# Ledger of designs, part 30: designed miniproteins, single chains, continued (3)

Each design is a single chain, and the fold is of that chain. pLDDT is the mean over its residues in the fold that is shown.

## One batch from the design tools (miniprotein)

Design m9018
Fold by ESMFold2-Fast:
Structure m9018 (fold): chain A 100 residues (1-100)
Amino acid sequence: MLSKEELIELLKHLVERGKEALKKVREMKDPELQLQVLRDLLEAFREVLKLAEEAGIEEAGKLAERVEEALAELERTKDVEEGLARMEEILKEIEELIKK
C-alpha cells in the first residue's frame, strides 16, 4: 500500500503527464480518439484520487467525485472542448491539493 507521501508524488507525476496528454489531444484530428484519451485520463485520475482518499487525504475524495461527474458528462455530451476545459480545472485543483 502506498503512503500519503508516495500518493502525493504519484499525483504530481500524473498532473505532469496529464498536461502533456492534453497538448496531444488538442493536436489530434480524430474526435473519437480525443474522447477516448480524455476518458482514459479521467479514469486514471479517479483511481489515484480514490487511493489518496483511502490513505486519509480527505480533499482527494471530493476531487474523485468531481472527476466521476466529469467522466459521466463527457460520456453524455461527447464534447471534446468541454472535456478539455474540465480536465484543465481538475489538474489545477489537484495541483492546489498537492501544494498543501
Scores: mean pLDDT 82

Design m9019
Fold by ESMFold2-Fast:
Structure m9019 (fold): chain A 76 residues (1-76)
Amino acid sequence: MDEEERRMAERGLAAIAAGLERGPRAMLLAYMDWIAEVAGEEGAKVAARNREWVAKMPEEELEALAERARAFLAAR
């Protein structure tokens, strides 16, 4: 179980890291795709709602989230 959770978390982090290379919005969309995949029906609903917010999010908010994601990745 812990190994499976670690594998899923590592896969999620890899998707976020790959998204960051493509830009802050791409990072958030990759994260939403991962949430939809790993959390099933619940995750799909959350991801769909959050994709709406990501599409409308101003660049300043996207940069702030990307900064937080970079800090998180650097700490792990």
Scores: mean pLDDT 71

Design m9020
Fold by ESMFold2-Fast:
Structure m9020 (fold): chain A 83 residues (1-83)
Amino acid sequence: MEEAFARMTAEVRARLAEAARTIREGGPAEAERARREAEELIALFERVSQVLKGTPLEPAAEATLAALRAELEAAVAEAEARR
């Protein structure tokens, strides 16, 4: 369980980091698509976090979810600040 969770967390973080980079550096259409992908990844991990409530993995899942949300918010804010 823990090894599978760590692998999933690493994959989700890597995909969100790529989406965040596209939001910051890409054109409007690419940024919009990347933003939707990031929102879907966060929604998926939110469901995973709900399933892990009451387990030893709950703190790690909550910390990861908070980090994913913060990264998306920062990327969107930086992109919008250029307007």
Scores: mean pLDDT 82

Design m9021
Fold by ESMFold2-Fast:
Structure m9021 (fold): chain A 87 residues (1-87)
Amino acid sequence: MSKEEAAEELVREGKQAEEGAKEYLELKAKGEEADATKLTGAALRAMGGALGAALLLKKYPDAPEEAKKAAERGIAAAKEAGLEIPV
């Protein structure tokens, strides 16, 4: 991957993790009204995005700081949501 492609992927994975974690928390807050399929989908999106972001951070340490921060925010959001990230 080029540095530009790595930066785009870090931002993409970070956003997926943040959006998934946010949706997961919103659905979890609904309790028994939560759609189980949507809850599972949100959790998988958050965990997948966070895992992708973590792996890309290790593989491309020279990526732009803005992209690395986006990836780190996604990982933090997934962890704060209580989701396990296999690293």
Scores: mean pLDDT 81

Design m9022
Fold by ESMFold2-Fast:
Structure m9022 (fold): chain A 66 residues (1-66)
Amino acid sequence: SMAEVSRYIADKLRAIGAAIDIRLELEKLGVKLTPEQEERLRELVKAGDVKGIEELAEEIRREIEE
């Protein structure tokens, strides 16, 4: 349905936004994503999984703090 398509697009755009925000945060810290983290982020964006992206960001922040 049109409502399902609109929801899919909205979720996808939110996921893209979350990925951009995380990349900008890491760039400010002088940190580069590993190839494995880049692939995980790409898959989460394709899935529209905003929660998964936030969980990956938190995982990366923990690794930086350790």
Scores: mean pLDDT 80

Design m9023
Fold by ESMFold2-Fast:
Structure m9023 (fold): chain A 74 residues (1-74)
Amino acid sequence: SNLEKAKKELEELAKKASEESKGKSVADVMQIAMDTAKEAKKIAEKYGAKATVKVTVSADGKSAEFEVEVEKKE
């Protein structure tokens, strides 16, 4: 289904963003977050889905974890 395809692509995007954020400065993590949000929007619109992207930054600022939730767009 389109929802399953959107979920898979968004989960892979989130994993890539989490890995790219490791050892980066806060400014670089923010840039990764912005780029990830733009790409997530494109994937969601492509499949007619709604996506919520969650970003958790570590207390030491050295990494961010990206998670995604997907639902049908009305």
Scores: mean pLDDT 75

Design m9024
Fold by ESMFold2-Fast:
Structure m9024 (fold): chain A 90 residues (1-90)
Amino acid sequence: MGKNTPEDLLKVARETLESAREIAESLKNPNAAGTIVGFAAVNAVLAGIWSGDPEVLEEAKKMVEEMLESLPPEVAEIAKKQAKRLSSQL
């Protein structure tokens, strides 16, 4: 049966952020790294929203914040700007 559970969506959010981190770390360009992370952050939050569970959304937001805090400040700032830009287009 093909409906994602809130737990499945939280797993997708986590895996999306982990993949984005690995890709970002392989990129020497902070603009490219920040853009990839920013897009992943928006997708993680969207998965939390689509779960319909406020606790899953809060956990997804927390995962995004923890990821941004673990990145170089330049990459984190670019990721925040790209996430804000992408959110305004939705």
Scores: mean pLDDT 78

Design m9025
Fold by ESMFold2-Fast:
Structure m9025 (fold): chain A 107 residues (1-107)
Amino acid sequence: MEAQLNELIARGRALTKEDPARGYEAGQRAYELGLQVPALKVRAARFLSEMAAAYSAGLRETGARVKALTSGTALSDKQVETLDARAAAADARSAQLAAEAAALEAE
């Protein structure tokens, strides 16, 4: 289990540089492993928090690019609004997981 978590962390960080959504998926898989192995839970929660923050940043970057390349259409405005909402949800998840990890370490 620890070797699998280490591989997911290394792979997720590498994937996040090119595709933050794939990094976030790796983070979610790591968190699932952490739920099964209490000794790994803090590391898994911190890693998912990191991946969620990177995913949020990637969504905002995509939204900014849509704004720069498209203008004056209700469709582009709706796409940016959807991306901003998803980014806000990912930020909230990142903060929640960071708080969970901090609470576990305070024991």
Scores: mean pLDDT 82

Design m9026
Fold by ESMFold2-Fast:
Structure m9026 (fold): chain A 78 residues (1-78)
Amino acid sequence: MEVSGPRLSFTVREVDGRWVAELSEEPFSLSADAEDFRRSADALRSGAEQYRADGQDEVADALDRLAEQYRELARELE
């Protein structure tokens, strides 16, 4: 079964008065399709842009780095 939407979910929690986004380990189906990993990377980048707009640059940078890792995985599967 193929999924074409964003797969990653975030758990947002308050830590020392700050809101932090953490990737959850929800039932994540690993697909051998490079497109699925690219879509996940796009979702992470969209999230990073939203956090950057809210002044959460550290969270945005972490999400952007994770998106790059997913794009690298997509290249390995091509």
Scores: mean pLDDT 60

Design m9027
Fold by ESMFold2-Fast:
Structure m9027 (fold): chain A 61 residues (1-61)
Amino acid sequence: MEEVLKEAIELADKLLKEGKSLAEVHQRVKKYLEENKDKLSPTQIRQIYLETVIHAGELIR
């Protein structure tokens, strides 16, 4: 879980630096988690998604 969360946050940071919108960040993070769903429970996927989205939102404030 912690490794996937770290990679999701790094992905969000990279996309924001490239000038991508929050909507694009959300979409890319969802896809990344879908590709890793075999390693994670549904609860873990939801938690990582929410944490990454909150992090990205805080960076643009």
Scores: mean pLDDT 79

Design m9028
Fold by ESMFold2-Fast:
Structure m9028 (fold): chain A 84 residues (1-84)
Amino acid sequence: DEAARQAQIEQELRAIEAQARAAYDAARATMDPASVAAVAQQLTQDGLTQAINLLETHRPLTPDERADIAATRAAIEAARAAAA
């Protein structure tokens, strides 16, 4: 079912986007320049920029795009751990 597959992808994208927002907000709330810079740097690297753009579009993804999003989530989780 195509609709079910799209709904699943959208759910995954929403979850990753929510985590990205939370990690970014947490880093900014600390007012720690190093934490904020680390998150910003990760989000602006090559594949990470594409992954962030896809989070905003909420569309069906290629395997490469899914890999980039997974890398973005890992970077966000690392930044959140550093900010904690």
Scores: mean pLDDT 58

Design m9029
Fold by ESMFold2-Fast:
Structure m9029 (fold): chain A 80 residues (1-80)
Amino acid sequence: MEKKLEEAREALKRAHSGEISLEEAAEKLAEAKEIPLEVALAWVHSGFGDVEAVLRALERAGLWTPELREEVERALEEEE
């Protein structure tokens, strides 16, 4: 688990340097935290904001559902 999270952080750094896409970094994050890809993409696009920022990003992408809201709350609650 921790090793995959470290790989996800490395992927995010590589995306910021332009070596890989932000989508590829989000895929690594989804694997590391065991969350849906849509949640990981919204979290990355929100700039790693809180639950409300991620939910807002999901709404803008047209991906918002009640079930996905619960997944976001669960994933971010377990971060701290």
Scores: mean pLDDT 68

Design m9030
Fold by ESMFold2-Fast:
Formats: structure tokens, C-alpha cells, sequence
Structure m9030 (fold): chain A 97 residues (1-97)
């Protein structure tokens, strides 16, 4: 069950990654926000490929932090939603550790 829960969270992180990449490609974001989304994408990729649950959590927390920063400087509701989902995924992973 714990392994399946981690796999589900990893798959959901993959969806957040795909949406963040789509957002970066399709939205005209301020340069500072663009850089934060790029950092979030890197951390999401690192989380998905993490060899341990602890490393996955560390990278998800960083991804959520950078998505939150991008959302705060833009006020963009799509970035706000991505930040919120990433934050929830990190919290759920922390609770099953």
C-alpha cells in the first residue's frame, strides 16, 4: 500500500511537471516568474527520478516553493493552482514517511 501511494504521488508530480512545462511554453510570464517556474520544473524532474522517498519529498518541497514564488509575483490563478497541488503532494508524501 505504501509503495502504491508513493507511485500515485510520483505520477501526480508528473502531471504537475507537464502542466508547468505547458504553462512556461504558452504564457507570457515576467522574467523573474519564468525563472521560478524553470527551477520548479527542474525540482519536479528531480523528484520524479529520486531514488528515495526522502529525496523525492525534498525536491517536491523545493518545487512547491518555487511555484508559490511564481504565483505570488504574477497573481496568476493557474500558477496558484499548480503551487497548491505541489504543496499538497509534498504534505501527503511527508505523512506517509
Amino acid sequence: EKELEVDILRALAGIVLALAKHYLRTKDLPEEARKYVEKAIKYLEDAINAPSVEEMLKNLKKAAEYLRKAAEITGDPGLESLARVAERLAKQLEEIL
Scores: mean pLDDT 88

Design m9031
Fold by ESMFold2-Fast:
Structure m9031 (fold): chain A 91 residues (1-91)
Amino acid sequence: GAEFAARAARGSAEGAREGGGSWLSAGSAVGMLLIAGAVNRLSGGDEEAAEALFEGAERGLRAVEEAGYTDGKAAAEGVVEAAEEAARRAE
């Protein structure tokens, strides 16, 4: 449910931070938000929590795009912000 979705989003934010601003850490965090959203939906979880996770993933992808695929640190920071917002909305 919502607690699982919020925890997954927080984990994604931590993963993006711990990766030292790499594209790999940013991509992994976005992937985790998408997987958590899909798992939440497939397990009959809260639709609002699933939507928050998918919106977080979209915001994370936009941050990667806005960084121009050349600034992994800016991309990771944007993904952290998107994941933290998703966690707040999923609660």
Scores: mean pLDDT 72

Design m9032
Fold by ESMFold2-Fast:
Structure m9032 (fold): chain A 80 residues (1-80)
Amino acid sequence: EELAKQRAIAAVNQAINYLEELEEYHDEIKLLVVHGLREATKELSDASSFEAEFKAIENSSNKEELIAELKKLEEKLKKY
């Protein structure tokens, strides 16, 4: 559990860092990030508790909104 949580947090942090350095943003990047993070969180015993955060991430319209929603997911994972 703790290892799965740490891996999920690391995955979110890596995605945030990647997006912050991106000069060109495409919707395909959001889909790739969402897929990777859903895979990283599926090993958590209460993975479904993050569904609201994933919906917010999927509904982001630009890079800045995506990063903001990922930071919210990271905070919730740290409290998990």
Scores: mean pLDDT 82

Design m9033
Fold by ESMFold2-Fast:
Structure m9033 (fold): chain A 83 residues (1-83)
Amino acid sequence: SVEEARERTRRLFERSSELFEEGERLTLRTIRLGDESLEEGRRAAEEGIRRARRLGEELGDDVSAGLEQGMIEIALAVSELAS
């Protein structure tokens, strides 16, 4: 139903907030390590980039799945009204 699509979208936004908080934490950690050692900073930056990419992919996939589910439910509702 459209209501289920709305609830899924709301949960995706809540999840997005959590993912952004983790991204901020990773960025701050990378900066701190870079201040202590260039080698440690480089390794932290590489790991941070990989994790940020995974977080971005996860966020994108969640949004994409939510939009697809919403479109399907709307299409079904319209089909029922047209019948």
Scores: mean pLDDT 58

Design m9034
Fold by ESMFold2-Fast:
Structure m9034 (fold): chain A 55 residues (1-55)
Amino acid sequence: FRPRTPAERRAAALLRLWRREHPDEPLDDGVVARLARAAETSPATVRRVARALGL
């Protein structure tokens, strides 16, 4: 997966970091909302990037 926008790049980086720190935790709506705020993007973008990364 190659992120094309700055928001997708931030979402991908934060998702990879979160999964590395929380390997067995589910990616629930609360985590998605938190990462969306940190990445300065929408929850929909975070979910799309997570699916593309296989997370």
Scores: mean pLDDT 80

Design m9035
Fold by ESMFold2-Fast:
Structure m9035 (fold): chain A 76 residues (1-76)
Amino acid sequence: SNDPLVQRTRRIVDRTRSRYDSQPIRTPQMDQMIRDMDDAYRRMQDPSKSVQQKIGQLMRVVGASQDMDRQMKAQA
């Protein structure tokens, strides 16, 4: 979509997924974080959602991305 919030969210999801896909060991916690990000991104693409509702989903994606980064660092 041409929605800047959706485009920004997609970039975060794509970067996090690329890093996740390159992990030699994936934990159940990482798998759950990816599922949560995918759910939030899907919900954000609903054109009936308000800007505030879309911002809420973006914050979910940002939080999950940060949790994923912490989980990856904990394994190093």
Scores: mean pLDDT 81

Design m9036
Fold by ESMFold2-Fast:
Structure m9036 (fold): chain A 56 residues (1-56)
Amino acid sequence: DELKKEYEDLAEEHAALAKEYMEAIRSGKASAEEIEEIQARLVATTEKLRELKAKL
């Protein structure tokens, strides 16, 4: 149950980051540095979601 809640919370965070990333690309106003930071966070959350899913 704790793992399921952690997964759900992280999935929500990942969805918010994905939306932020798409908006940054769409608007063209974000710097390359900002885009790289969002990408790094998306990769990190994706990997952790996979790890949590494997434990469920």
Scores: mean pLDDT 82

Design m9037
Fold by ESMFold2-Fast:
Structure m9037 (fold): chain A 94 residues (1-94)
Amino acid sequence: LEELLERGIELAEELYEKMKERAEYTGRKSDAIAAEGARKVKEALERLKEGGDVEESKRMMEEGVEKVFQGVSAEDWELAIELAALVKRVIEAL
């Protein structure tokens, strides 16, 4: 589980940085929503790693993934799918 959480944090950070840069460059609300989604997933995974509330972290991850897919760009779609698959594996391992 710990290795899965660490990989998820890295992946969420990568997607967050990409979508944050897009949001800053484009000014599009959808790009900002996707960035916020990735940030929320990262925060939830970090909280789980530190022994935080499981149900709250699960809700944050689910909401974060939903936000990512509301605004993620076509070029970052594969990364978003990889993050969603990893989040699913984390939730199944809880």
Scores: mean pLDDT 83

Design m9038
Fold by ESMFold2-Fast:
Structure m9038 (fold): chain A 77 residues (1-77)
Amino acid sequence: LPAITDIAVRNLSKRPGGIPVTQAAREKLVKLVQPKAAELTGADIQKIISEAATIARREKKTTVEPEHFEKAFKIVA
């Protein structure tokens, strides 16, 4: 539902070094988290998001793309 993605994006924006997340990246994050929903905490999800932002910045990007979440998920999880 849109409310869940909106909350996740708002939390991202309040973090130091937070950058905008594209709509496609939000969908990718949900798909990556869905199979592990029972095992992941909110803190784990925030850690994945933080790592994705770091990867995007290293690639000199100003937005988080779906591939950045995929890479971050493999690093954190």
Scores: mean pLDDT 69

Design m9039
Fold by ESMFold2-Fast:
Structure m9039 (fold): chain A 132 residues (1-132)
Amino acid sequence: DRELLEEAERYLKEAEALLSQGQTYLNKGKSEGPEYLKLAAQYFQQAQYYLLRAAELLEKLPRAREAAQLARDASLLLGATSSLLEQAAGYLEAGDKVKAQKYIDGAEYNLSQAQTLLAKARAALEKVRKEL
């Protein structure tokens, strides 16, 4: 049980590092162009993968089911964020800055929700860790 929890926590830590990189490139993309939005999308897609891996491990632990579900929900929102940023980059390449901004706004909204869910997953996981 402790070993599965520690492995899941390593995947969550990797996802958090990738989220930080994605946020950096999203901020660059908003001022410097579509190539940085595409790079941000790739980092969020990688973070999605690691969150899903963490959720799969946490589902094997009876007391970690809440943390698992929160990690899965955050993963889905990161997938949506990635897709919206790819669309925004396409609109910027086509010269449609107004549509690009709407997709960036949608991506930032989904990213904010994903970060909130990840924080809740971390809090639920810390409670489980103290009870093991």
Scores: mean pLDDT 90

Design m9040
Fold by ESMFold2-Fast:
Structure m9040 (fold): chain A 56 residues (1-56)
Amino acid sequence: AEKAIEAAKAGKVGLASTYADELFRKGEISEKAAIQAIIAANMGRADDAAYFVKNG
């Protein structure tokens, strides 16, 4: 948790990818949703990334 907050404060690229991977590992979202969330985040579409995380 703390490392994720520090990465966000530092503007570190890949935070969304780490977040989506953790949710997939916990079985809370599908693999397709995780992949789509990572792609959306890398394209700068935070709202789309959040949508895939919530609905996967």
Scores: mean pLDDT 61

Design m9041
Fold by ESMFold2-Fast:
Structure m9041 (fold): chain A 58 residues (1-58)
Amino acid sequence: DFQSKAAQVASDAQKLSQTKSDDEVKKAAEEKAKKAGLTVKKINIEDGLVSLQMVPAK
């Protein structure tokens, strides 16, 4: 289920943004997405809000 896996990755990244630097959040989001079988196309972090664009890994 692509959408539930993507939502979990985004939620985990959002929680990390409270305590971690932007660079650490980006690395964690990419690692979690890869583990879930997703590829991160875009990461934006603004005012503590993490926005991810993800696609299924090929």
Scores: mean pLDDT 77

Design m9042
Fold by ESMFold2-Fast:
Structure m9042 (fold): chain A 89 residues (1-89)
Amino acid sequence: RGLEVAREIADLIVQAFASTDPAERAALRARAEALAREHLAELEALSEEEQLRVQAELARALAAVAEAQGDAELAAAYRAHAERLAAEA
């Protein structure tokens, strides 16, 4: 369950990053923070390998959003970060 919650939090972060509405971004971030607080014990129980995998997945998703928004340099940075995290997992 912790891994599923971590991915749900990551999805909310990606949605916030993709949103151009400040109110929507704030609401999505608040929801991600609430889920993290509610499920803290399950998230803390994740192995380093599982944490690195979720972080790599998040970085790849952020890279895709940055590329779609025309920020090729930011997209390249997130892709490089995701590859490093995946190699450590």
Scores: mean pLDDT 82

Design m9043
Fold by ESMFold2-Fast:
Structure m9043 (fold): chain A 91 residues (1-91)
Amino acid sequence: FPQAVTDTLAKLIEQSLKDKGKTEEGKKLAKEFRDKVRNNRVEDIRMSYVGGEPVGSTNKQTYKISVVVDGKTLPSAYITFSHAELLKMAL
């Protein structure tokens, strides 16, 4: 699992919870996610489309991230980004 993808997803999880006023919870979940990826204990990562602006490279879209670790589903994070923003973060 590429480090750049792990870092991008961890940042998005942290930012999503920060936007909801749960900054410390977001940091905890991002750290747990990074640690579980490093220890090869992440069983599944799912990203599902929720909704957003009309489709376009700069238009914001909302996705739900679900991560399964040790048979347990971590609290889902909702992330909002455009295709252009995702490309910048993944580089």
Scores: mean pLDDT 66

Design m9044
Fold by ESMFold2-Fast:
Structure m9044 (fold): chain A 71 residues (1-71)
Amino acid sequence: SPIDRVRAELDEQLKKVEESPASQVQQKLEEVRQQATIRGNQARHEGAAPQDVADVVADLEAQIKKIEEKV
């Protein structure tokens, strides 16, 4: 589904952030947040339910906090 693709893409972006130098992590996390908004809106246009988009964004924010705590 469109939202499952967005989740997979954002998870891959977060993985790349974790592999980045610590000095770049915070900036890259903000870029992932921006991509989540853009991709979520695109998925809604492609027929994803608004609640599914909200759930993906909430899960992403939880993962971002986890990464920030590890760096």
Scores: mean pLDDT 79

Design m9045
Fold by ESMFold2-Fast:
Structure m9045 (fold): chain A 71 residues (1-71)
Amino acid sequence: SKEEEIKRLEEEIEEIVREAQEKIEPLAEEFRATPPGSPEQKKLWEEIKKILTETQKRLEELYRKIEEIKA
């Protein structure tokens, strides 16, 4: 059913968010421990931004699929 398909997509969204949080948490801790404005801090921020960008792209695809089902 449409409802079951939406539920599966919502569960996938929850998993993607959880995975992103698990990846970002250690990088954010390292970022806070790194000297402000250092090249090391910039590298950590770029890694965090990459994860956020990839996560957003995956979430946008799933939200699009949900909207297609609701149409």
Scores: mean pLDDT 87

Design m9046
Fold by ESMFold2-Fast:
Structure m9046 (fold): chain A 89 residues (1-89)
Amino acid sequence: SEENDEEILKIIEDSLNYLIENAKTASEEEIINAVKSLTEATLEVIKKSKNKQKLKDVTIEKLEKLKSLVTDEKAKKAIDEAIEKLKKE
């Protein structure tokens, strides 16, 4: 339902916003692991969602913002790989 999709979107957005707020203090490994976990969770939701485009767009926008705040090349690569996976769905 649209109501469930909105609740899931909020959870994903809140999780990504938390990661963005902590981007300067989190370790490279913590960022990579969080990005991978959130991306896989988002992909599973997209497969079942009736409004997958909004969820994709919001998640990609937040990941691009996170990438602008991280300096570690491995973290940037993990974010780029996450964005590419989301774009292919």
Scores: mean pLDDT 81

Design m9047
Fold by ESMFold2-Fast:
Structure m9047 (fold): chain A 55 residues (1-55)
Amino acid sequence: MKAALIQQAEELLQAGQDELAAKVLRQLNASEDLIQAILTTSDPVQRRKLLNQLP
């Protein structure tokens, strides 16, 4: 379940749907600081590293 939600958030970010991506990240108990870091990251490698920090 967690891995599927992370993948969904990544796909939403790639589609430019930041609001929906943020909603999924909040469901994963991401901190607001981590959500902002993910949303402001344009590099897919760095974004993946941030997504791997999710609890």
Scores: mean pLDDT 78

Design m9048
Fold by ESMFold2-Fast:
Structure m9048 (fold): chain A 84 residues (1-84)
Amino acid sequence: SATVKGKVLTITAPGLDLSVLQQLTLTRGDEKHTLLIAPQGDGEVVVLVDNSQSYKGTYEKKGDTVTITLEKPFPFEGEFNVEI
């Protein structure tokens, strides 16, 4: 599952590894968003949202939960299903 609130994306996915480039699809009914998450080292990421806008951010991993905080708010809010 994934939750988006302002600048913060919280993902719960046991197989998610942010040491490597990850492509995620977030879905909610007919709404679909693609995230390309590129690790930069030292807990930093660049996220390409919907193949359109790139945002710098940071990430933290605790067990199966990854929290990504971007420099600017996401263009969408709420709870989504996650496909990796």
Scores: mean pLDDT 83

Design m9049
Fold by ESMFold2-Fast:
Structure m9049 (fold): chain A 95 residues (1-95)
Amino acid sequence: MKSKEELVEELKKLKKEIEEMKLPEALLPQRDSLLDNIDRVLKNADKLSEEDLQRIVDMVRLSIEKLKELAKKNIFSPEALRQMNLDVLNEIDEK
């Protein structure tokens, strides 16, 4: 498994990938929420275990894929965004 430093650098890379994503205007609030969550994690990285950081990296990757899927399908309702968040959490909790 990657070191804490490697996981932090990976989160920074994922943050840049999210910032560079071409998303519809309707998905920008979800993108901004994800960026805020990453910034909070990075600020508190010293308080998190390597396992917690890996889980967060995996969650962020899944969130990116879900955002791309929503953009492709033109699904921007609040219900769809809430369901996306639940799907991400379920996938992480199941390993």
Scores: mean pLDDT 76

Design m9050
Fold by ESMFold2-Fast:
Parts: sequence; structure tokens; C-alpha cells
Structure m9050 (fold): chain A 87 residues (1-87)
Amino acid sequence: STLEKLKKFAEVFLEKAKENFDEETVKKLEQVVEEVLARAEKENLSFDEAVQLLYVKTLEALKDEPEEKRKKVQELISESVKEVLEE
């Protein structure tokens, strides 16, 4: 199901985030992921729509962070999408 694929994506993404960021940043990303998953379930979003929402919400959550950190988050999202879709 789309929700199962999104949950797997979330797990992979948060594992990569824990390897690359401090605990405070990871907690912010976990909150954003939970919000996106909740909205995807409530609004029946596609996988692509949920991933796009995650991009927008992570940019908003990290607006006061260095640009390099925001770019890294976007890279990890892209890597996680590729990994989940290739399985």
C-alpha cells in the first residue's frame, strides 16, 4: 500500500538523518515526518504528493538553519526515495 511504502521511506530517511545531523535537527525532522504521514493518511495523498509535502515542510522547519544543512536534507530525501522505489 502507499502508506506502507511511505512508512518504509520515513524509516530509511530518519536513519540517514541520524547519521548526518545532530539530535535537535533529527527531532525537528521526526516531527515533520509525523505531520506528513498523518496528512497523507487523512487526505489519501500519493507517494509523490507526500514526498513533495515533506520537501516543503522540511524547508519551513529548517528556514533558520544554514543552506548547506537544508541542501543535505533534500539530498537524503532524494536518496531515500530512490532506495525505496528500487526495492
Scores: mean pLDDT 84

Design m9051
Fold by ESMFold2-Fast:
Structure m9051 (fold): chain A 90 residues (1-90)
Amino acid sequence: NALERALRALEEAKRAVEEGDSERALRAIREAIRAGLELMRENAPAEVFEELLDKAAEVSALARENGDLEVEIEAGVLQLLAAVALTVLK
């Protein structure tokens, strides 16, 4: 399902950032963004977007620490998506 795909993609992105593999990290984050958009279309509950926001923030922080600006920005896009979803789902 979309949630499982998003969470697996974020785990892969985190590992890729730790390994210095920017291309793999970007691919994984972009997959998580696609899955996040599917979750929005499915009207997933707020708890789902809270988890995505937390995990995306973790990836963004790791990317910043490792100097990977492109990965940090893409993780920021997923954070924005999750934050907007949470605002609408009040």
Scores: mean pLDDT 86

Design m9052
Fold by ESMFold2-Fast:
Structure m9052 (fold): chain A 62 residues (1-62)
Amino acid sequence: SEAELRAKYREASEPPLAELERIIEETRRLGGDPAIAAAAREQMELIRRTGEAILAGQLAKL
């Protein structure tokens, strides 16, 4: 089902997304290099977009 497929891709993406969110928060807390936080945000967006594209492709199959 669509719900099962969405859950599967969400579960696969959560660990890397959580680690990137940790990096962003730690960088903010420590006053670190904002380029690191920016790169982490770009990577999160790439992960989400890739997951959405794969999911859309799977859902388009009948």
Scores: mean pLDDT 80

